# Designs tried in a protein design run: designed miniproteins, single chains, continued (5). Part 102

Each design is a single chain, and the fold is of that chain. pLDDT is the mean over its residues in the fold that is shown.

## One batch from the design tools (miniprotein)

Design m19542
Fold by ESMFold2-Fast:
Structure m19542 (fold): chain A 76 residues (1-76)
Amino acid sequence: SAEEKQRKNLLAESTLGVFEMHFYVAVRTNDLEALRRLLARVREYLEQLEADPLVDPSIVQQVAELARRIEAVVAR
């Protein structure tokens, strides 16, 4: 339903915001273990979103981009 789609996308946007905040804190504190744990969590969440046809592709792309940004930091 349109209501279920809206609820799922609002939840996904909120979850992305929480991941972005954790990424910001981990980078600023140079916490490599926190970055590795966050990367694993973001990748798992990305797989869940890709399997859900009600989630907007733009949100899936934003989560995938966050995973790439974290990967770039941990590879240094």
Scores: mean pLDDT 90

Design m19543
Fold by ESMFold2-Fast:
Structure m19543 (fold): chain A 65 residues (1-65)
Amino acid sequence: SELLEELIELARKGEVEKAKELGKTIKDERQGMAVAMAIGELEDESLSEEERIERAVKLLERAKE
């Protein structure tokens, strides 16, 4: 999915608000759940920025399958 690949690049850049807006356009239930979880990781203030990005990207990469 081109949308998932773009969302992964936004997550890698730490562009949380743009990732959230793009994530709203995902209509697939399975992919939408992974996107919601990834955005949750990006917004987790208890994690470092590096940890947030790493966790979000891993969730989105798995959703491409």
Scores: mean pLDDT 81

Design m19544
Fold by ESMFold2-Fast:
Structure m19544 (fold): chain A 65 residues (1-65)
Amino acid sequence: SGAEALGNAAGRLVREGRLSEEQAEAAQKAITRALSLGLDADAAARLMVEAGLSEEQAREILELA
């Protein structure tokens, strides 16, 4: 699923030291919300930034998925 792929991307960034566990959890919640609402990638990135990620971190998660 898209949520699983994005979750795996966030987990990878945590292992690489580029994202905190707290940011990964926030990203997972934002992504799940975006998918449940049928939002596009731009809206998903915006929700991740609102949840405490940088624009760069949100872009990297979406690119890796």
Scores: mean pLDDT 79

Design m19545
Fold by ESMFold2-Fast:
Structure m19545 (fold): chain A 95 residues (1-95)
Amino acid sequence: DPSREGEELLRRDDSAPREFVATGRGEADGATVEVRVYRVGDELELDLRQSVDADGLALAQAVEDAAERAEREGVPERVIEALREMAERFREASG
């Protein structure tokens, strides 16, 4: 597989490859959040596009939607757990 050699070469660098995990969408009180989740080595990166008035509830919904999509795609359980914990924390913080 030619793509495998490229991935092997990237792993020799000090930066881990940025791997797409899932997208999610949330909405609360007319405000919207879209999230795109990537895995970079041992870390998760989230790209957000949101309404200026979006709160933690809309963000929690977007992250939870991303976790459900990731689970359907067979993403590792540890990543799904991290996303669900993140969503719960945003939901608690939005009170």
Scores: mean pLDDT 75

Design m19546
Fold by ESMFold2-Fast:
Structure m19546 (fold): chain A 88 residues (1-88)
Amino acid sequence: SDTEEGRKKLLETAILTAAIVDVALELGLDVGPSGLAGKARAEELLTTEELKKVREEIAELIRETFLTDPTEEKLEEALKKAKEIARK
């Protein structure tokens, strides 16, 4: 449904997907066709400067975690923080 709550969840998912795929591509990881399609769809929604800044903030958080301490626990913590950033 085109509810405000539905739109917020859609934007949250789009920001997280785009940021994760951005970092994966930067690190030379294969994201597959589904990952690339998810990023392309997310970019259709992330058109404002504010949304682009949130995407970059989340990407930076994930990138830093991968480069400094890529443990499962730290990646899970980074994803939790990323979800909190995307909700704002």
Scores: mean pLDDT 75

Design m19547
Fold by ESMFold2-Fast:
Structure m19547 (fold): chain A 80 residues (1-80)
Amino acid sequence: SAREWTRRAVLGGLELAKKVSDEEVRKLIDEAAELVRNNAEPSEIIAKLQEALDAEKNPGVRMLLQSSISLLEGLAELEK
């Protein structure tokens, strides 16, 4: 399903972001990944990723986090 595919894609993106991010952002990404694994609402996952994005200064990591947010926003729009 679109939901299952999107959640797996987001988890993959977050795994890449974790390898490059600093320790504080990594903790927030881990929290977001746990929300994805627990099938939390897209809005909850987006809120946690937004916290990570606000804390991160590296443009590359920010782009990875923004991509994950965009995928989740697309899923939320599709499921309206």
Scores: mean pLDDT 83

Design m19548
Fold by ESMFold2-Fast:
Structure m19548 (fold): chain A 77 residues (1-77)
Amino acid sequence: GTLEVVSVGTEGNLITVKLRSTDSGEEFTIKVNIDKVGEDKAHQLLEEASLKIRKAVEEGNLEKAKEIAEETNKRSL
């Protein structure tokens, strides 16, 4: 499957990236708090999570993609 970026938004110090599988319509939301993790780590977490989610979706593993998003959010919020 293919992954698309639906939206990237900033609410205060919270960066939210919403991704969607073009095949299933399943959405994955990554949230990173810049104040908690710092700017450099926030960018690293967003890039790593987005890449891992894309790979999981391409492999047809939507459950793993969801787990990656949830784990990233738990570490960054």
Scores: mean pLDDT 81

Design m19549
Fold by ESMFold2-Fast:
Structure m19549 (fold): chain A 68 residues (1-68)
Amino acid sequence: MIKVAIAVAETAEEAARLAERLRREEGFDFASGYTREDLDRAIADAKEFAEKYGADVVVYLNGEEVYR
């Protein structure tokens, strides 16, 4: 099963850093960063990844798991 992390943070740089950490430390196959203002899009993309690709998708907001 493919594991995907969606990382949401205040800035694009923070989101990218969190996504890279999740990929390296938590064993996610793919990780993408989103800004907090794009949270609704991040959640929608997470649902599409799970539904279209059967991926195990987790959304993190400021380092906390908010959707699985």
Scores: mean pLDDT 77

Design m19550
Fold by ESMFold2-Fast:
Structure m19550 (fold): chain A 69 residues (1-69)
Amino acid sequence: SEDEARLAYLRAHPEEIDGEVARAGHRLKQAEENGDKEAVAEAYRDLSLIARARGDEETAQRWEEKAKA
């Protein structure tokens, strides 16, 4: 699946994680500024996957709940 592929990539490339967090945060900010609810949910889901790749399950769950709101 797409989520599994992204998790595998991030776990194989931990040096990329900070850049991916910055990119997802930027997309979230732009989506919020544009009122794009679907893009906001997508950015939250991506932040959840990135947190899970770091082994931060509590942060991952928090982002996932925001994506469902």
Scores: mean pLDDT 86

Design m19551
Fold by ESMFold2-Fast:
Structure m19551 (fold): chain A 78 residues (1-78)
Amino acid sequence: MEEEIQRLTDEALARGIAQIDSMDISQATKEEMKELLRESLEHVRKHAIENKLSLDVVQKLLDGVLDMTMTLAQKKKQ
């Protein structure tokens, strides 16, 4: 379970970093968004392991973090 949660978190981080790097925003903003993403995903990972959440719930939480991070990045672009 912990190994699968770590894998899903690592996959979400890689996907998020790729999306941030593709955005038309400053390098400084990209680094800020990557740091926010890393911190948010780590909080989800710790919470999921501590509360023994199912992989389906973990995936939904990770998808939510990615969506919120991309939405925030879009607001900074405008």
Scores: mean pLDDT 83

Design m19552
Fold by ESMFold2-Fast:
Order: C-alpha cells, then sequence, then structure tokens
Structure m19552 (fold): chain A 76 residues (1-76)
C-alpha cells in the first residue's frame, strides 16, 4: 500500500541519518537530512497518502541518499 511505501521510506531516511552521523557529516548536512525526515514524517502521518505524497517521499529519500553517497566517497 502507499502507506506501507511511505513508512519504509521513513525508516530508510532514519537509517541514512544515523549513517551520516557516523560518517562525520557537517551540522549543515545533518540539519538538511533532519528537514527531509520532518517532511517525510508529515507524509507518513497521513492516514491515506496520495500518489503525489509517495512521489514526494521518494524525492526526499533520493536527496538524503545523495548526501550520504557524497559522505561515503569522501571517507573512502
Amino acid sequence: SRRDAVRRILEELKRLYEEAVKLGATPEQLQRIRDLLAEAEKIAAKPDPTSEDVQRAVELLREARRIVEELRKKKA
């Protein structure tokens, strides 16, 4: 369901935040991921998310992934 999809995205965003902390992300990068998390939590709180809500959640996840991928590259 769309609700399950958004919930899985939120859990992945939480894991990406924890990874960013471990990779030594800057306060600015951590704040950006927190902002993405806050938006995803608002979507996840909806009892019946729309297809547009799911698409937005996917875009939030993609942005967080880009930040973490850059951090991984700098550490490697």
Scores: mean pLDDT 87

Design m19553
Fold by ESMFold2-Fast:
Structure m19553 (fold): chain A 57 residues (1-57)
Amino acid sequence: MEEELERVRAELAELFAKHGIAATPQALEDIARVLVEEGIPVETVDKVLANRAANPA
């Protein structure tokens, strides 16, 4: 569990950097924890970040 949480958190940080979005370490950890506990793939976050990056406002 801990190794998976750390890996997911690292992938989230990479996705945020890829989309040019600044995120706090706490936010990344909270999101990673939810993804691991709910069994949600990191790909879901990539879709959310892509939508946010396209936000005109």
Scores: mean pLDDT 73

Design m19554
Fold by ESMFold2-Fast:
Structure m19554 (fold): chain A 86 residues (1-86)
Amino acid sequence: MLEEETERVAEEAVAAVAEVLGEEAAERARERIEAAREHDVETGLALAQAYLAAARLLADPAQRAEGETMLRAAEEFAAAVEAERA
């Protein structure tokens, strides 16, 4: 189910962010993913996938630049979601 998939990906994303960027970044990612999920499950999944992809790229020295670009995109995506009016 989409809810179960989103929860799993969010958990993996937060754990991966914690390993490469630290606990503060992971907590920020968790809060942003949860806020996105509350408004739209698909948006929450997309944001979780973006953070997970960024963390995985950042963990690979050969893909660090791509990881930084993806992390910036995820942060901008999260900010855009937070700016949406109900």
Scores: mean pLDDT 81

Design m19555
Fold by ESMFold2-Fast:
Structure m19555 (fold): chain A 66 residues (1-66)
Amino acid sequence: GIAELERAFAARPDGRMTAEELRERLLALGASEEQAELMIRYADRDGDGLIDRAEFDRVLAGVRRL
């Protein structure tokens, strides 16, 4: 669930999660492939494939609306 996703992010020593890891976790939470892709694209504004804390919080807000 959302708590597991938050815990996974908190466990990152660099404070970042890859877009691929986040995509797989969003799908596991019931997001469609299209929803996950849109959330990641809007969170990863610089397109580097890494999600920082502020971007992750935006994704969580989106997940809570699903």
Scores: mean pLDDT 76

Design m19556
Fold by ESMFold2-Fast:
Structure m19556 (fold): chain A 92 residues (1-92)
Amino acid sequence: MYILYVAKGLASEEQTREASRILAKAIKRKYGVEPEVRILPDNEEVHKVAKEKGGTVLTIEQLADYLEMSEEERQKLMDLLHPGTMVGIIKE
């Protein structure tokens, strides 16, 4: 199973949930399985959890590039989350 951790930071809970939905769809397209989504308060917590569980940490920009997201999806993601927002991907 894949778990996606998303930092909320300065974004609203609604914005973070919508962004997480976009990212989860992109991960499902790439890996063929839908990740479980977990929202964390900030980038520091995402980095901490990923370090403990041996996961990969990326900025949302790096993840969008890795997942080969469309320009439209990337723009919507950047409208919802603060630039440099960190995400963690863990395989369990």
Scores: mean pLDDT 84

Design m19557
Fold by ESMFold2-Fast:
Structure m19557 (fold): chain A 87 residues (1-87)
Amino acid sequence: SVEEKKEIIEKAFEEIKKVAPESLHPVIDYLKEEVLKGIEENPEKAVEIAKNAFKALLDTAESMGVDEEVLKKIEEIAKKAVEELEK
């Protein structure tokens, strides 16, 4: 359902926010809202929308010099969320 997909996304971004530095939080909040809006408009593209947002987040975090350990944690959370959306 759309509700289940939104819950997966909200949980994933909340978990990412807990491990990410404060400087990344505005980008996380922005991308979360964009993904939720995208899923509402086209729930069949949830996986594509989420993958694109997670890639944008990781690219931004890497460009900001976020630690490799933190990047790895974000990637793991994102991968799990995408896997849950594909089921």
Scores: mean pLDDT 88

Design m19558
Fold by ESMFold2-Fast:
Structure m19558 (fold): chain A 76 residues (1-76)
Amino acid sequence: APSLEELVARAQKLILEALKSDLSEEQRNAINKVLEDLQARLEAIHDQNLSPEQRLAEVTKAVEEAIARLEEILKS
């Protein structure tokens, strides 16, 4: 699985690409929804009584899934 550092670098690249793109309103709304869903999921993970290792794994998975959704929106 990619490290958090690799995921952060990937997210930064996607944000830069989005800023350079003429995004539709639908794409902007979809991106906002992905970010809102990610925030809610991260808050839910924080509220769980997880070990540090389990928390890191769940956070990494949530961020990876959000990046995949952002990449799909930018392909549209």
Scores: mean pLDDT 79

Design m19559
Fold by ESMFold2-Fast:
Structure m19559 (fold): chain A 83 residues (1-83)
Amino acid sequence: SDEEIQAALARATPEQQAIVELAREFNLTSDQVDALIDKMVTRSFEELSPREQAIVNALMERFGVASPQELLERLAQAIEAAA
């Protein structure tokens, strides 16, 4: 239900919420979002597609971080906080 989706988003980290919002903006499927998160953790920024780089840049702007490394540190902190 919409209420369950809203509750899940409310329990998500700010990083996860930003990814979901950008997924809607860039018309990404859930599988594409999961693949992007995996690539952000396992690959360098330069190995991402131009579209994926644009999404990462938008996330960096939302969190006020200057580098993909700082974004990954924020992602890691969000995962730890959610555990």
Scores: mean pLDDT 67

Design m19560
Fold by ESMFold2-Fast:
Structure m19560 (fold): chain A 74 residues (1-74)
Amino acid sequence: SLEEIIAEAERLLEEARRLLAETTDPEAQKMAQGAIKGAEAAIEYARQGDEAGARSVLGAARKDLEEAKRIQEG
């Protein structure tokens, strides 16, 4: 549902912002910024009723956040 997509995007946005604030790695910062932009776009698409668009950009944001975490770990 659109409500569930917004809730997931808001949680992802919060996590990505925390990671961005804590990391000093430029690659991790870039990926975290990508996750933030993707999550914000997902919320915008969902508010407009575009569930497919919201799911697509949320999926990309999720991958960016996972990559940021991997960079921070390695």
Scores: mean pLDDT 87

Design m19561
Fold by ESMFold2-Fast:
Structure m19561 (fold): chain A 118 residues (1-118)
Amino acid sequence: PSDEEIEALVKALNDPTLTPEQQLEIARKLVEIAKKLVDSGTPEAVERAKRLIETILGTALRLAVTGSPEQVAEARKLLEEAKKIYEKIRPFLSDEDHQRLEALIEEAERTLERVEAA
């Protein structure tokens, strides 16, 4: 996918009027893009995949807080996909990026565990 396509999807996801269904559709497209970027293995692709993981985790967190039980289940799937992508790029990350992504994953995990238990 082109950088223009990625930027358009990320920008669309920043629209606060999006329904949870629209957020899920866009986030799932970003997951597939991030997987393809990781498979390419270039430093530029890893950097883009890192930014997409942040966006996917943010969407999962938003859906966990605002979504129905069905949407919370979809947010869990987004978190698990983001964790898989993170594990693949982990050896290429700086210490700062590693700490930041792990903190975001931990926050999303805690939020999902809390709402799933409610």
Scores: mean pLDDT 83

Design m19562
Fold by ESMFold2-Fast:
Structure m19562 (fold): chain A 62 residues (1-62)
Amino acid sequence: MSKEELFALRLENMTAAINDLLNEAMKNYKPGSTAPRTQEERDKLFAELLAQGEAIIREHLD
């Protein structure tokens, strides 16, 4: 697998994992947690986590 193909695959897997994590966090909300309560909060947190994940994948492949 090429480095570019591996990056794309890992980013897609991370996208799925973040979605699962956020859905679970919203369903099992804990008082005092940073879990999103609204779709807007979820979308914002998703974008932030995905950006961090992309940076980590790039760092590991470089």
Scores: mean pLDDT 75

Design m19563
Fold by ESMFold2-Fast:
Structure m19563 (fold): chain A 90 residues (1-90)
Amino acid sequence: AAAEEAAEEAERAAREGVRLALEGMRVAAEKGDREGLLASIGAALSAIGAEEQARLYARRGDARGAREAAELARRSLEAAREALRRAREG
C-alpha cells in the first residue's frame, strides 16, 4: 500500500545516499578535507535515520509519515551527492 511504497522509496534513496556518502568520505579523507568528510558522514546518518523512520511509519500504516520520511531520505541522498561533488572538485 501507499505507506509500504513510501518506505521502499526511502530505502532505495537511503541505500544510494549511503553508497555516495561512503565514496565522499573516501575522497575527502584522501584529500585531508575534514569539512567534506563531516558533510558526507552527516548525509549518511541522515539517510539511515530517514529509512528507519519510514520503516516505522509503514509498520503503523502511516502513509503520511512514511512519505515525509521518504522525502527526508531523498534530501539526504541529494546532500550526499553534493558532498561528493564538492570533495571531488576541491
Scores: mean pLDDT 89

Design m19564
Fold by ESMFold2-Fast:
Structure m19564 (fold): chain A 94 residues (1-94)
Amino acid sequence: KTDEEIVKEILEIINALIENLETLVKLTEEDINLIKVAVIAQFALVNKLSKEIIEKIMEELGLSEEDRKLVYELIENKTVEELGNLVEEALKKS
């Protein structure tokens, strides 16, 4: 697959996920942006995405400079396991 095909497939997955979630719950702009950031970071870590692919996905989704920085911070400083543990701890607090 070309980089363009990979970007298109990931964008389709993210957009479908947001659409499906919107049918179940009312999402704020903040919720949508957080979903975009988290999903991009997870895809990047799990699939070992190149910086070029990550940048193009972020540009197509219209992420702010701060949100783009957060994506890289999560990729650089967290493992998939650490992200999973943070989610589990948040759920236990609820």
Scores: mean pLDDT 72

Design m19565
Fold by ESMFold2-Fast:
Structure m19565 (fold): chain A 66 residues (1-66)
Amino acid sequence: SKELIDKLASELAKHARDLAVTQGAEKAREEIGKRLQEAIKKYNLTAEEADYLTSAVVEALGEVVK
């Protein structure tokens, strides 16, 4: 559902910010990329839903990048 996708986006974004602050942007991108792919497969997400999650993660990483 939309609510599930929004919750996943929020959780991935928070995790991306935490990883970027502690491990740096490159390692955060790698780890979050893996989690994003796992979520897409686990929940059988559409291309639109996957793009929405990706956008949320990119925005979150941009907030902590120097």
Scores: mean pLDDT 78

Design m19566
Fold by ESMFold2-Fast:
Structure m19566 (fold): chain A 67 residues (1-67)
Amino acid sequence: MTVETQNELAKTAEEAKKIVEEYSKKYGVPAPKKPYKDNTAVTVEKYANGKYELTATQVNVEPAEAA
């Protein structure tokens, strides 16, 4: 089970890359080698054993204006 989770939503692929790099440096974990996309959630999860996992996942954000 994850003990603590920090996440941030990036509206653009550029923002996602920047957030991933910041979290990678802060938590000392390798950045995931994925192509980043718009609307990407960058998540850092701390496991009970004290290890961190950094993930970047495109979120399905349906626009509020979609009819």
Scores: mean pLDDT 68

Design m19567
Fold by ESMFold2-Fast:
Structure m19567 (fold): chain A 69 residues (1-69)
Amino acid sequence: SFEERALEIFRNFYEDESLFPANASEEERKEFALDAAIGILRIMRATGVLSEEQFEELEKLLREEAKKL
């Protein structure tokens, strides 16, 4: 599903230790991963893979999941 794909994109950025210095805070990693994942969803919307409504629902999902961390 698009929800599973969006969460996978977020997790892949969030769990990639090579993207962050050793002293990066949890909040800094979370903010970067969220922005990066939403950026990919914006591209998918721009190319017509996602509708505007689907994009808004997935952005909300990712922001909610990030708050649970």
Scores: mean pLDDT 85

Design m19568
Fold by ESMFold2-Fast:
Structure m19568 (fold): chain A 73 residues (1-73)
Amino acid sequence: MSSEELAEEVIKEIEEAIKAVPDEVPPEAVEKVREVLREGKKRIEEARDKGASAEEIARIAQETVARAAEAAA
């Protein structure tokens, strides 16, 4: 998988996650989770545009997931 292909897949997954935040997440945390996901998407798009490696894209995606989980807790 190329870095561009990985970035496209991750961006799509983030967009789907923003639309489908679980009902179990408290309303106050929903906005924080969405904000973290939007920030992560922007970072991945910027990294892709700069020609970042698949490893760097994966790192940004992992950081985004971890931050979203913290926001949901």
Scores: mean pLDDT 78

Design m19569
Fold by ESMFold2-Fast:
Structure m19569 (fold): chain A 70 residues (1-70)
Amino acid sequence: LYEEIVKLRKEIDKILAEIEKNGTDEQLERVGRILDEYERKIRQYRNDPSKVLEILKKALEELKKILEEA
């Protein structure tokens, strides 16, 4: 569980760095909205590591889609 969460956070950080370097202002705004939504969900489920993992996986998928659109 902990290893999986750490790996997902690192993957998200890497994608965020790529979007920040190569993305448009519109893509950065969409990223901000996604992060705000998933941060809210993580806070809601902070005592459930399995739900946190699911939320992080969904966030990664959404961020990858934005990268693909670039």
Scores: mean pLDDT 77

Design m19570
Fold by ESMFold2-Fast:
Structure m19570 (fold): chain A 71 residues (1-71)
Amino acid sequence: MTPLEKEVEEILKETRERLRAARSREELQRIAGETSDKLHSMLSDNPELLNKAMAELERILAEINRERARE
């Protein structure tokens, strides 16, 4: 695993924790948007890793949104 891949993994892990701790839909959307922007900025020259990271972010968002929709 490259240092860049490790950094992306850490960002996604931190984002998952931040999304679970979000107190409002607005906060959740802000966190998701910030993470998306950061990933696009960091991975502008690596479209394969960007696609994988965005797919994982979408998976995390779908999981958390599903959990929150029940409450």
Scores: mean pLDDT 81

Design m19571
Fold by ESMFold2-Fast:
Structure m19571 (fold): chain A 65 residues (1-65)
Amino acid sequence: MSYNEQTAERLRRRAEELEAKGYLRAAEILRKTADFLLSNDLSKEEVEELLERTEREATRAVIEE
């Protein structure tokens, strides 16, 4: 698998875990990023920047729920 595919799979797995715990908004944020990674040919550096932003948004969503 490509780096982007591997990263998207990890995000989807984490989203499933969060959804099971009731953190629906955080799970949606992770799924959107996973879909974006699969729909766009991003470089590794662009992926890392996107992941940092996604982690901040997901963490805030968990706190809000």
Scores: mean pLDDT 80

Design m19572
Fold by ESMFold2-Fast:
Structure m19572 (fold): chain A 85 residues (1-85)
Amino acid sequence: SADEEAKAEALALLKARDPELLSDKTPEEVLRLIAAGLAARAAELGKERGLPLPEEALAVLATSTPEQIEAGRRIVELMSQAARE
């Protein structure tokens, strides 16, 4: 489908931006790291605004290593950079 093709193209562009972090990772591994990075960003914004974090984001953070969260935050930053272009 067009959505699946767009996701594959977006993933390829992300891998091109940081091949040292991403070139050896499967699409599933990259999506798992994106989930960790987005959950960490949601927690930061929620703390600043006094809002509760969604249960799904709490579960992602609880099951993520610090290294996965750091990698995820890097991927989210790369996504933000790509969106500005």
Scores: mean pLDDT 79

Design m19573
Fold by ESMFold2-Fast:
Structure m19573 (fold): chain A 89 residues (1-89)
Amino acid sequence: GPSLEEQEEALRELARELGLPVSKVREFLVLSLIPGISNREIAERLGVSQSTASRLRRLFEERGLRPLAVELDTERGIEQLEEAVRKVF
């Protein structure tokens, strides 16, 4: 699959395309990993529209950013996930 550097660049590209800070795109990725979370809840927590949350989810799937979520299941990925969650919650 794509390297971690390629996935990070993909997140930066999405941020530029959507006019969002990279931090918001990263927080979206973290929130999207929470079981049962809706696009509405993600939108409310990030302070974006539901349309933006829906578009972000679709772009993550279309650009193969799902492997980043698998990488986050490693020991280092778990630490990065915990750090990102602390910023949101």
Scores: mean pLDDT 64

Design m19574
Fold by ESMFold2-Fast:
Structure m19574 (fold): chain A 67 residues (1-67)
Amino acid sequence: DVEAAAKAAAGAALDGDAAAGGRAIEQGYHTPPRNEAEARRAAVAVARALAAGKSPEDAVQTGGLAG
């Protein structure tokens, strides 16, 4: 569920939990981040996109591009 994945990634970004952010991205796109820095960037990008009013689908796509 892309919406659940986006919300989980946003929560992980706020908590600074790169591993949780990476798992959330994997659940939404079935593609795990290659490393902790990629997971952190993806989670933060998803959180910012959601805060900017993007849909969960667009937010997760933005996170994938940021990783």
Scores: mean pLDDT 65

Design m19575
Fold by ESMFold2-Fast:
Structure m19575 (fold): chain A 64 residues (1-64)
Amino acid sequence: SFRENLILGVRLLELMGLITPEQAERLIAVVEDPSATDEQILEALREVLGKRGEQLYLVSKNAA
């Protein structure tokens, strides 16, 4: 699913040392929140990851 793909991508970035464990937990909390809109998820990804967050969002949505 789209949200599962996002969680996998966030965990991979954490494993590679590209984000902190705290940043990963914050992003996953937003993705796992059933009340969070797609726009809120995209905004959270942009705040932490910038352009990389936008790419992760698009790839995750297209792979769902």
Scores: mean pLDDT 85

Design m19576
Fold by ESMFold2-Fast:
Parts: structure tokens; sequence; C-alpha cells
Structure m19576 (fold): chain A 70 residues (1-70)
């Protein structure tokens, strides 16, 4: 299913980002990814909640990559 594929992709991204030297930004990105994964795993989560948590995880991941490019 798309939910299972999304969860696997977010878990993979979390592992990649955990290796970052930008520890504060990595922690934020990982926490946001964990929240998005939890929302996807919870059958009671609304589409609005899932969208919001995924967009937050994307934003924190972009911030981490931006910090690494400095």
Amino acid sequence: SMREQSIKQLERLKEILSKSKAKKEAKRAIEALDAAIEALRDPSSSAETIRREILRAVGESIRLVGEELD
C-alpha cells in the first residue's frame, strides 16, 4: 500500500539523516520523521494530520541539508 511504502521511505530517510554531523538539525528532522511515521501507522489519523506531519518532516529535512551545505 502507499502508506507502507511511505513509511519505508521515511524510515530510510531517518537512517540517512541520523549520520549527519549537524546534530541539532538532525535531531529535529528525525523527531519530525518519527511523528510523520506515527501518523501514517495510526489508522485514526486524519488526512489533514498526515499531510501536516509529512510537510513538517520535509521542512526539517530541508533545513538539515541546508545546514550541511554551509
Scores: mean pLDDT 86

Design m19577
Fold by ESMFold2-Fast:
Structure m19577 (fold): chain A 69 residues (1-69)
Amino acid sequence: SRETLLEIVEGIVRMLERGESELDVLSYADQQIRERKLSPEEKRQVYLAAVRAIELIEEGKPVDPEELV
C-alpha cells in the first residue's frame, strides 16, 4: 500500500539524514521488502525512491518522502 511504501521511504530518508551509508540504507530497504512481502512493482518503487533520496541529499536539497511515493 501507499502507507507501507511511505513508512519505508521515511525510514530510508531518516537513515540518510543521520549519515548512514548507502549500503546500510539498501540493506534496510531489502529487509523491509522481504518482511512486508512487497510486490515486484512496490519493490521497484522502493528502490527508485531510495536512489532519488540519495541524489537529493547529496545535492543538499530537501527530501519529502511523500513526493518519492
Scores: mean pLDDT 86

Design m19578
Fold by ESMFold2-Fast:
Structure m19578 (fold): chain A 67 residues (1-67)
Amino acid sequence: SRKIILEGVGRILLKVGDVEERLLAVRRASGGDQAVVDAAAAELQAEFDREVARIKAELDAEVAKAE
């Protein structure tokens, strides 16, 4: 349903903001070392992808129940 989808989108957007803030902190702490930033970005991307997949699976299961 629309409500379930909007709640899922809200959760994802909150995660995007958290990842962006964490990456900015790494950039400041590393003095702009691109290799360090790239490594942190790859780890954060993997974590984010796992979280998004979990949210999507929860939404898909809820939509299937509603059908």
Scores: mean pLDDT 77

